# Designed miniproteins, single chains: the designs that were tried, part 7

Each design is a single chain, and the fold is of that chain. pLDDT is the mean over its residues in the fold that is shown.

## One batch from the design tools (miniprotein)

Design m222
Fold by ESMFold2-Fast:
Structure m222 (fold): chain A 83 residues (1-83)
Amino acid sequence: SLEEEARRLLDEAVQHLNEGDYEKAVKIAEEILEKYPDSPYRADVYILLAEAYKKMGDEEKAKSYAQKALEIDPNNERAKKLL
């Protein structure tokens, strides 16, 4: 399913983030948002982007993506900690 494919790509992006390959994590996350715009994982994808940009030292992009995650899930504690 499209949902399973989006989840598979999200898990791949998380793996790259954990390995320190932030640019690859960002690329995969952006691919999910482009190919699966109605994915139930959109908030998780925005949190991944926020965490990756924070690790890369781009605090403004990190806050921007954390805010996008909060627009979808306003009670998300991970996103709140990235503001």
Scores: mean pLDDT 88

Design m223
Fold by ESMFold2-Fast:
Structure m223 (fold): chain A 82 residues (1-82)
Amino acid sequence: AAAAARAAAIAEAQKLLGEGAEEAWRLTLTVGADEGKRKLRETARKATALVAEVDPDGAPEVAERLERLRALGEAELEALAA
């Protein structure tokens, strides 16, 4: 893929992660930590899929990084709900 297309996909993934994190935080405060965690998981899956479409060879590394971010985010939501 062209470098511009890859950069655009990464930017879109970052936007989704930011918006998803804000929504997950809101859901945790209004509904519960389980709904917030569900939103984070959905957001991470969508972000991973966007990058994989543009850079399949880099997708495993991106998936690993996003999984770490998701795990940290879920721990943060758990702490907020406690």
Scores: mean pLDDT 75

Design m224
Fold by ESMFold2-Fast:
Structure m224 (fold): chain A 70 residues (1-70)
Amino acid sequence: MEEEQIEQLAQYYAELNGKETVTEEDREKAREDLEFGRRTAPLGRAAAYEIAGRADLAAAERARAEALLA
């Protein structure tokens, strides 16, 4: 599950840098970014979903943040 997310994010990084192939460096950066995002995940994802216009998903992530604070 998380490994699949790492691969998807690493692929985006490779594409963004004009690479034809995903490298270990891309995967490591994806892991670090996902780890950071996980720690702030509910609030960070809520903000990202609001910006993307996904108010439904933003509300769900805010509810998760409230649960973590409780």
Scores: mean pLDDT 69

Design m225
Fold by ESMFold2-Fast:
Structure m225 (fold): chain A 70 residues (1-70)
Amino acid sequence: MAWSILRVAKDLLAQGKYEEAIKQAELAAELSTDPRIKAEAYRVIAEGYRQLGDEDTAKEWEKKAEEAEK
């Protein structure tokens, strides 16, 4: 389930495994039709890119998260 994959992505983010967290969050977003799960997944992707030093990409994903909740 997308929710379970999203939980794994958040756990990886907490462990500092940013590239793995991004991949799992992208998978959760792809498998989910729920806008709230997609928004949360996009926020995990944004935080992952921010921690990797890619602030511009992080901002793009934060914008996608905001639009997904509407």
Scores: mean pLDDT 83

Design m226
Fold by ESMFold2-Fast:
Structure m226 (fold): chain A 76 residues (1-76)
Amino acid sequence: SSLEVLPENLRRAEELFEEAMAATPPSAALLEEARRLAEEVLELARRTGAPQEILERASELLRRTEEELRRVRAAE
């Protein structure tokens, strides 16, 4: 089921964030993809009662991605 892929999608979102941050300036396109995937993971995790660890990781990734995306967009 889609619930079984939550850790995999979270890892993918984390990888996208790291890839985005490897660029100078960071890639807004990759940050936006990481943000979307983190939002989807967090929403599904909340609806399904996923482990607290998944909720905390997804929330923190979303927060960091939104922070970096704001910085990149402000610099454009």
Scores: mean pLDDT 83

Design m227
Fold by ESMFold2-Fast:
Structure m227 (fold): chain A 73 residues (1-73)
Amino acid sequence: GEEWAQRLRDELLRLGGSAVEEFAEALAKEIAASPQEITRDNFADVVIEAMNKLKLTPEQARLVVEAVRRLLA
């Protein structure tokens, strides 16, 4: 789980810089805490669950979706 959480955090920081650091770290922590093994096939679903728990803004959610898209390309 931690590898995918770290990849998402790094991609979010690449897209949004220091301005997104706090929510990127919170999201990575939620993903790393997932009780299921994170794979390429379930990563998007795990991220959606974490976003729902953190109640991200629409702007934050758009950045997360773009980061996931880039990581899965």
Scores: mean pLDDT 82

Design m228
Fold by ESMFold2-Fast:
Structure m228 (fold): chain A 76 residues (1-76)
Amino acid sequence: ARIEALEIERVGPTRFVARVVVPADADLDEVEAQAKEAVAREFGASDVRVTARAVALDLEDPARREVTLFIEATLG
């Protein structure tokens, strides 16, 4: 899926939050895959899992959605 913006914040030793801006018709499974890949690459993480997903429906631009992904990973 096309990602307009991606921000990853480490919120704990094994916990991350990814904030992603995507088109309204974006495949959220592809978005989750790209966010997991980014966490694995940037932090050297393995066993990356999305534990929860939140989607903002009331954006100023109806052609866009903000997706918040809660991520847990194993670090070496």
Scores: mean pLDDT 80

Design m229
Fold by ESMFold2-Fast:
Structure m229 (fold): chain A 70 residues (1-70)
Amino acid sequence: MEITDEEIAVALGLIYAGIAKRLDGLPDEVVDRIVKETERLAKTKPLDESLAEMKALIDRAVEEVRRRRA
């Protein structure tokens, strides 16, 4: 079974989103949005760009949740 760059990008994005959920208590709706968006990015962009955008998306979601709690 061949593991594609897209599959690796999705797996890494999901792992990062899971860590962010545990550490920052992100709502399930925010996590679902991150998961769907990371899957979309992995399918449409090169691996390096996909990973960078996935991280930025997760960081942005964490910042937004923290801003709302402040």
Scores: mean pLDDT 68

Design m230
Fold by ESMFold2-Fast:
Structure m230 (fold): chain A 86 residues (1-86)
Amino acid sequence: MTLIITLKNMTPSQLTGEALRAIGLGLDGYDVEIKIEGDTLTITIGNLSEELVQHYLDLAKELAAQGAKVEIKEEGDTLTINITYP
């Protein structure tokens, strides 16, 4: 399974924190691609574990509870999560 997570309208602190987490996943052996464009961070992760899928779903739920707009799409072997911070 492949995850594509896009985080939009981030503060510099939020962007730095999520980018560092994604780098950590790459160091742990996941196939991670990171793209930063202004206040937007896109993370692509190949070969997801069930635990990592649950982690990003839980993150999406927590951010939605904080007022973020969350869109989740599953198509074949790809899970796409789009999060826009308030």
Scores: mean pLDDT 82

Design m231
Fold by ESMFold2-Fast:
Structure m231 (fold): chain A 71 residues (1-71)
Amino acid sequence: MIAEAARALKEALIEEGVSEEDAEEIARMIEAGDPSAEEKAFEAFKKVTGDEEEAQRKLQEAVARAAERLA
C-alpha cells in the first residue's frame, strides 16, 4: 500500500510538471515515512508554477489523483 501510494503520487507529480528528480525524492520520502514529504512536494510545485496559490491547488490535485488510483 505505501509503495503503491508513493508510486501513484510520483506519477501524478510528474504529470503536473514536477521534475522526475523531485518526484522520485518525494516518493522515497513517503516510503520512508518522512513527514516533510508534503512540504517538499509543495516546494516543487512552487518551483514549477511560480505561484503559491496555484502550487497548493496542483498539490491537492496530485494527491486526489493518487488517492483515486488506489481506490
Scores: mean pLDDT 77

Design m232
Fold by ESMFold2-Fast:
Structure m232 (fold): chain A 70 residues (1-70)
Amino acid sequence: AQAAALARLREAAAAGDAEAAGEAAAELLNAAPAEKRDAIVPLLVAALRATEAGDTEAALAAIDALEAVL
């Protein structure tokens, strides 16, 4: 479910776990309706890049924007 994948993405981003964040992002993208994927992908990329950089504030902001689109 999208909600479960989004929750795992938030948890991984808060922990700075880029590998877990990538896995959760893939699950979220696969669970998303096709018509929303074009809006979702840039936000997932932003969240993953911020997580990899250790920028928790930017990662969580991107995830909040992602939740608003879902």
Scores: mean pLDDT 82

Design m233
Fold by ESMFold2-Fast:
Structure m233 (fold): chain A 74 residues (1-74)
Amino acid sequence: MSEEEFDLDVEVALVIIAAAIAKRYPVTEEDIPTLKRWIERAKEVAERARSMGYEDLAKQAEDARKTIEEALKA
């Protein structure tokens, strides 16, 4: 695994953790700006992974983004 691939994997793991937290706990008004930042981060990470040919990592980041968006809509 390259340093670049490892760093990308860590970023994907972080957005997955953010999605898991958003899904498990009730979203308060104070959380909205934080969750919006995580949505943008997940989108950026997914686009970067896809551009680098890491389709698996891109899909994981996209799923995390969708999970956070659903939590925000509830």
Scores: mean pLDDT 80

Design m234
Fold by ESMFold2-Fast:
Structure m234 (fold): chain A 73 residues (1-73)
Amino acid sequence: MEELLERVRRAIERLKAAAEAGDEEAAREAYEELVRAAREFAEEALRAGREEEAERAAAELEPEVREAAELLA
């Protein structure tokens, strides 16, 4: 589960870097990876009975994701 959370964090960092560089293609690929990683993280959290931990992690990462999305908008 921690490994999936790390994938989500790395995808957010890649998205921000691509957005700052104006690389629309890299930003798109980073966003697709972020969506995939977030989905896998949520599914694993449900399977492991760690839904509350997943919700806390999502809340902590939400400002980060919103900031990255605003850089692309």
Scores: mean pLDDT 75

Design m235
Fold by ESMFold2-Fast:
Structure m235 (fold): chain A 98 residues (1-98)
Amino acid sequence: SREEVLREASDTLNGFSTGVRIAEAIAAGDVERALELVKRAVEEGLSPELVAAGAAFMARLLGLDGEYVAEAVRRAYELARRGDLEGAREVLEEAARA
């Protein structure tokens, strides 16, 4: 339906945009902000693939390794989804130091 199409478009944009903000937080060394954004993405049910894609895009623009940052974000998302917030934090801290 049109409502389902509009919801899918909104969720796609929100996922990508959240990934962009996570990569910005990682580049700034703001691990707390990156973790909060990952937790929010999980709580909102945003696609981990779209979040990772947004993170890769922004990481490349910031001169970071896009694939490395995207993989770190996917890993942090999966850990947070399982309730392992400490594990998610450790992955994001490692990404911020790279």
Scores: mean pLDDT 89

Design m236
Fold by ESMFold2-Fast:
Structure m236 (fold): chain A 64 residues (1-64)
Amino acid sequence: SATVERVARADKAAAGLDPDTSVERVRRAKELAREDPSLSPREIGERAGLSPRDAAAIKRSVLA
């Protein structure tokens, strides 16, 4: 629904993520960062299917 999409977009913006980034890919990236904090943003992005920028933002959010 438009309401759910709007809320999800706001949450992504607050986290510094691209608004069009898949929620499922974000969840996968968070799990990867939690399981192995030594993974680079590039590796997280490759495994989760995200840009290195989004992966870096997720890693910072998880490790903060």
Scores: mean pLDDT 69

Design m237
Fold by ESMFold2-Fast:
Structure m237 (fold): chain A 112 residues (1-112)
Amino acid sequence: SQERRDALIALLESIVETLRGFAERAKAAGYDEIVELLNKMIELAEEAIQALRDGDYERTLEIFDKMIEVAEKLRELAKKVPDPALQEDLLAFTDNVIAALEYAKSVLREEL
């Protein structure tokens, strides 16, 4: 439905804004590998927004799987971050975004 599609786009736009904030924090701290993973998640989220706008739910599901893989890699790397506040925030974010994307996949499967 259009309403469900718009809700998922809004969720992804919110995720992009959060990722941009983390990328600035990680960049300022010199955590280049984390910046690269955050930027990859931003690219994938923007691709998912476009796929949703195009009504391409199969492509959106494929992108969500890739986003979950990047989030899991980011979570493992976050455990090695020596900044306690950034580590805690990244771990909480990655857990929440994985759960949100798994739920979003379930919603999209009902539209197929």
Scores: mean pLDDT 90

Design m238
Fold by ESMFold2-Fast:
Structure m238 (fold): chain A 60 residues (1-60)
Amino acid sequence: MGVQVPLPAEEAPRFAAVVNGVLKGWSAKEIAEKLGISEKTASRLIKKAKELLKGSGIEP
């Protein structure tokens, strides 16, 4: 398991949306636009989401 602690309330909905966006093939720009965050923050969350998804056996 790659989840050590629950995400803060402010980050939990953003991270869930990032995970869904990654699964749908959204770009960092699209995720940033959808969530109203910077591309830097979106890129960071995408990287974290991809690592979590890889640990779960998702993405062949």
Scores: mean pLDDT 70

Design m239
Fold by ESMFold2-Fast:
Structure m239 (fold): chain A 100 residues (1-100)
Amino acid sequence: MKALEMGRKAGLAGAELGVEEGRKKGEEYGLEGGEESVYGSGLGAYEGALEGGAGELNAQIAEGVGLTSGGMGKTAGGPLEGGRMGGAGGGAGAAGATEA
């Protein structure tokens, strides 16, 4: 349980930083490449959570927080119900929704 708490705190700290950084970069790069900055922030939060000892599920949550800060999550999740499953192993909204 302590390992989980430690990983959770590391992931939350990384996600909080990623959200703020992603928001600022997303605003500045908006039309040119804000999505790239936000994607990087999400990946950073994900890796930080994993290194802290957090499980895959917690790491995916941290990634989602980073991605949302730039608005990338707004385009995905509305029409798709796969995202409500709480995170599939191969990607929350992409896996299973590949077919039209």
Scores: mean pLDDT 46

Design m240
Fold by ESMFold2-Fast:
Structure m240 (fold): chain A 52 residues (1-52)
Amino acid sequence: SAEAAYEEGVRAYLAGDLDAAIAHFEEALRLDPEHERARRLLGFAREARAAA
């Protein structure tokens, strides 16, 4: 489900696995394009990866 993908993304983000976080948030948005929390965290994860 979109919520399960979002939760896996949050777990990866907190662990510092930005590539995994991005993939999970993209999957959450593929399942639910209106998932605002996943969209916001995807943006943050992409910026964090670009800054690393």
Scores: mean pLDDT 85

Design m241
Fold by ESMFold2-Fast:
Structure m241 (fold): chain A 57 residues (1-57)
Amino acid sequence: SLEEAEKLFEELTKDLSPKAQEYARLMFEVLKRQGKIPSKEELERIVKTAENLEKIL
């Protein structure tokens, strides 16, 4: 469910920097607006992408 995805997102992003959390949140919101409920695998990819984006941006 979306509620379960939100909880898992919070758990996976809690130890990220504020900037990486912002990148992760933007990607999550895009998926939500497209009517998609991210899977655990998709959320893990979002987190990894956000960490990498912080290093280059």
Scores: mean pLDDT 81

Design m242
Fold by ESMFold2-Fast:
Structure m242 (fold): chain A 72 residues (1-72)
Amino acid sequence: SAAPTVTTLENKEALIAEAERLAREHPDAQVAVLNSAGEPVFAGTAEGLARNADKLAETAEFPLKLYVVPAA
């Protein structure tokens, strides 16, 4: 079994770019985004993350950690 893929998102531009990439390649992938304190700020699909990236960037403090479920 593979560990979840973890990507550090340094800013809004990185969040939007990675969310759009995942939504394009794996729209139904299960993702979670945690802030630096380990608190969840988003959970859902890659498509959902891309759709909400602007709103998330307005409220979240960077850097964020993006977790992708290995099977999705």
Scores: mean pLDDT 80

Design m243
Fold by ESMFold2-Fast:
Structure m243 (fold): chain A 61 residues (1-61)
Amino acid sequence: SKHDLILRLIALKLRLIGLELDLEKLEKLPPTPENQEKIKKLKEEIEELKKEIERLEKELE
């Protein structure tokens, strides 16, 4: 239903905020290979989540 799509969209946007805060924290840590790999994976997850949010927003027209 449209209501379920709206609730899903809110949940995804809250998750995006959380991931962006985690990214900010990781970027303040020493640039070790392990931290750089974590940053890379987190950036990939953020980009995928943004694309999912855009798809759902278009469905809600």
Scores: mean pLDDT 87

Design m244
Fold by ESMFold2-Fast:
Structure m244 (fold): chain A 98 residues (1-98)
Amino acid sequence: ATVTVNGKTFPDTTGELDPSKYPEITAKAGEKINYSVSGAPAGPYTIEILDENGNVIKKKTVSGDSGSITAPKEPGTYYLRITDAAGNSFTFKLKVTA
């Protein structure tokens, strides 16, 4: 699969990079983050935002291969994880600014 978030493409088609290699994206607090998935199994897709400690703070299940999720209101370091119907997980490091 090709997973893209705010114009940043995940470098592996199966997910599962070391956390040090997660692609980084930046968003302002409360901004919409756009995603797209291509070449994946048909959804549903699970879109999650995790805090710096790996706790899920937002979760959305979608049937479409593109959409958006709102960035947290508190600036900080988060992770955005997109999981396809086959269980492949694509994790981006999310920097939220004021």
Scores: mean pLDDT 78

Design m245
Fold by ESMFold2-Fast:
Structure m245 (fold): chain A 73 residues (1-73)
Amino acid sequence: MEEAEKARRMGEEGKEEHVEPLIELLKHPDEETRIAAAEALARMGHPRAREALEEAYKMSKRIRQAILRAALE
């Protein structure tokens, strides 16, 4: 979906203004979108992103796996 792709692109750019949209995508009803947002935020390493990722991974181990995969790089 376009939302998931948008999340990854925002993560690559690393702009702090994109962190808020990515955090919102972590709560999206579409799992694919949440996974993409988690990967992007994990790659960026922004302080706000870490808090959101911490909450997201507690809700779903699928998201946690995505974070771990991104961190391995």
Scores: mean pLDDT 74

Design m246
Fold by ESMFold2-Fast:
Structure m246 (fold): chain A 86 residues (1-86)
Amino acid sequence: STVTVTIKNEKSGEERTFTVSSIEEARDEFIRFQGEISEKENIPIEEQKFTITLTFEDGRVATFDTLADAGAYLAQYEREVAARQA
């Protein structure tokens, strides 16, 4: 299954939306976005604050304020979906 991810940097106001099929893909996009903002705006990673919204194919929406929490939720969701379809 695929998940639509919207990341908003609350300090810069920049946001990015992309569709992913795996946690690794989501992580790569998050790291790229953080790096772009850090380089362009000269904002240290410790000073950056994000709102991360996950939108699933069934219309379910979940919002997080950290990459770690969003990643953990996506990992658990993938395990639950796999278990229900087995």
Scores: mean pLDDT 75

Design m247
Fold by ESMFold2-Fast:
Structure m247 (fold): chain A 64 residues (1-64)
Amino acid sequence: SLVEEAEKLLKEGEKAFFAGDYEKALELYRQAARLFEEAGDTKGKERAEKAIEMVEQVKAEAAA
């Protein structure tokens, strides 16, 4: 299902994030958010969007 695919993308995004690959994490989280949106999973979309916000904040702090 779209939800199962989105959950896999969230997990791969987490792996990329903990590996320090923020660009890959953002790409995977954005893909997950799109799939959750297509599936009508509002909570799933919120989880992916919060993950994106976290990565962007970490990148901003690293650049400052």
Scores: mean pLDDT 86

Design m248
Fold by ESMFold2-Fast:
Structure m248 (fold): chain A 67 residues (1-67)
Amino acid sequence: MSEEEKKKEAEEYVKKAKEALERGDYETAVKYAEKALELDPKNEEARELLLEASVKILEEAVKKVTE
């Protein structure tokens, strides 16, 4: 695959990660953001989405531990 094709595919995963994050599906958002970064490691938007989704997962985990 060309580098341009990889960047285009990464952008599609970025969109999917945003949609998952908006749905509250933070696990899926993390997976799509990670896939985007695998294809385009310099994608700043994918890094932002990964960080945001990871923070949300941590918040959920903390709530589950507290009865």
Scores: mean pLDDT 80

Design m249
Fold by ESMFold2-Fast:
Structure m249 (fold): chain A 60 residues (1-60)
Amino acid sequence: EPPDLDPEELVRRAEEAERAGRYEEAASWYDLLLEVFGDRLSPEERARLRARLEEARARA
């Protein structure tokens, strides 16, 4: 784990978890991204990540 959280890295980890069928892990990464970096994301980026979070939770 890197000492500093990076939004790009968190997205990558979430996508890896989704590909592995680990939807609970993917949801956790998307949720963390939105909580930690929500204020730094564009409204469009926040909407996309929120949609991916809900999809991951639905498939978990």
Scores: mean pLDDT 78

Design m250
Fold by ESMFold2-Fast:
Structure m250 (fold): chain A 82 residues (1-82)
Amino acid sequence: SEAEELIRRAEELVRRAQRALDRGDYQTALRYAKEAVRYAMRALRVSETREQILRAIGLALSGIGLAFEAGLKLGDLSASGI
C-alpha cells in the first residue's frame, strides 16, 4: 500500500540520519531526520490500519528526536569552532 511505501521510506531516512549522526555529519543527519518526519507524516495521513498509524507516529517521533540531537550538536560545533 501507499502507507507501507511511505513507512519504509521513513524507516530508511531514520537509519540514514542515525548513521550520519554517529559519524559526526550533523548537517546530513538533520536533513535526513527532517525528511523522515515528512515521510512519516505523509504515511500517517494515508494509513489504513492501527498498526500503520502507530508505526508512522513512532517514526515521526524518532525523526524529531534525531533532528533535535543533530541541531544541538550543530550549535555545539559552532561554539567549539571559536
Scores: mean pLDDT 84

Design m251
Fold by ESMFold2-Fast:
Structure m251 (fold): chain A 54 residues (1-54)
Amino acid sequence: DIVDKLNEILKKNGLPDITQSELDQALGLNNGDKEKAEETLKQKLKDYGVDPNA
């Protein structure tokens, strides 16, 4: 799963994983589209200073 990959990156960088609240927020922003929600979450990873495409 795409979200699982992002959480793996966060774990490797010693950062907390994506919470259900953050996932729900991203899904809501993208009208339930999980793939587009991933794009929103990738921006959050960049804000944390992490490369979401690593």
Scores: mean pLDDT 75

Design m253
Fold by ESMFold2-Fast:
Structure m253 (fold): chain A 83 residues (1-83)
Amino acid sequence: AEKLLLEGKIALDQGDYEKAIEYFEEALALDPDNAEAWLNLGKAYFKLGDYEKALEAFERALALDPDNEHAKANLAKAKEKLA
């Protein structure tokens, strides 16, 4: 799970958003309660312009880690794009 999360972050940083999504989805298949994987999955969808899927992923990240300021900020940005 940790290796897939790291590979996903590297892909996200390199602009390979679809590859990042694949790695984060694989990480979540192994550990569905990984708040960091949900947060980064949301970031990848946001960069692809899929704001509805980004919103869902950020909501899941916040449900798992309610005090995560990065998840709160990204959730607000996704909501703004859908307004």
Scores: mean pLDDT 85

Design m254
Fold by ESMFold2-Fast:
Structure m254 (fold): chain A 73 residues (1-73)
Amino acid sequence: SEIEELEKKLEEAKKKNDKKEIAETYFELGLVYLKEKDYEKAKKYFEKAVKIYEELGIDDSLLEEAKNRIKYL
């Protein structure tokens, strides 16, 4: 499943300590759970993505998208 593939990608990113890839994978998990109408899990994953992006000081379209989705969940 898409969730299983993303969870594997997340584990690989964590092993490499690739904070940006971890954040991007959390954002992708948020999108998948949003499609499945699991709004609680979607919100948690978007919040995890935002936290990492803010810690890294990265200003990009994924950060803004995740923040907007959190506000309306």
Scores: mean pLDDT 83

Design m255
Fold by ESMFold2-Fast:
Structure m255 (fold): chain A 68 residues (1-68)
Amino acid sequence: VDEAEVYQALLNMAIALGDYETAVKIAEEALKKGLPIDETLLNQAIEGARKAGREDVAKKFEELLKKV
């Protein structure tokens, strides 16, 4: 399996579990490795974090989105 696919699967799982802190770390590591990240997944993470009242996490995802 492609490394990018693994990171996308991990990111999707963390978002689905509501573990936004882990989701940020996964997205950050993927970008650090130069791997593509699905912009749609990042937008879903931003929306989910805001609905959960986690504006701090939403801002981190917005910063990561600028690097995609």
Scores: mean pLDDT 79

Design m256
Fold by ESMFold2-Fast:
Structure m256 (fold): chain A 58 residues (1-58)
Amino acid sequence: MLAVAVEDFSSPSPNALSFKKGDVLEILEDLGPHLVLARSLKDGKEGIVPKSALEFLE
């Protein structure tokens, strides 16, 4: 499943993925109502992302 970032996101947490608005992410796992594990298609980095920062494409 793909998603696009609707806002910039960054976190000091080592488990979080940082991205810019418009970045495309591959959703690897649903971690519950607020979080997903995702991979950036830009650089291949993986991390935890808040669902509120994403628009799901499928």
Scores: mean pLDDT 82

Design m257
Fold by ESMFold2-Fast:
Structure m257 (fold): chain A 64 residues (1-64)
Amino acid sequence: SMEEEKLLEEAERLGVLIVVKTGDSAKAQEFVQKVKELLEKGDIEGARKVIEEAKKYMASHGIA
């Protein structure tokens, strides 16, 4: 669906930002993979929660 595509795009963008700001490619991959798995199950709300966790992680571990 259009919403699933938009959430995946947002997760991929956040993955890039996590790598750039924290240097943790493994953590970036973990967040993106979790979003993909939730979207494959049709869990749109779960995918949104993981995206919000990724944003919080980046805010807490990124260079200010």
Scores: mean pLDDT 82

Design m258
Fold by ESMFold2-Fast:
Structure m258 (fold): chain A 78 residues (1-78)
Amino acid sequence: SSLEKFNELAKEVQKLFQEIADMIKAKAPKEEILKKLEKVEELLKQMLEIAKDNPLYREAAERGLELVEKLKEKVEEE
């Protein structure tokens, strides 16, 4: 079902955010961190498409996209 796909994408996003946090802590190259953030953004956009008419799931995906943008800005400034 579409909700099962949403949940699987959400798990992948959570795993990637943890990997990104670990990369930032390890002072990995900026380019590598940005590539992982781009992957998270792609998955969140897929989640947003699935959630389209469900306000709770849509808001969760939108908050994830806002976090990606903030992290991109922070990483690009460092």
Scores: mean pLDDT 85

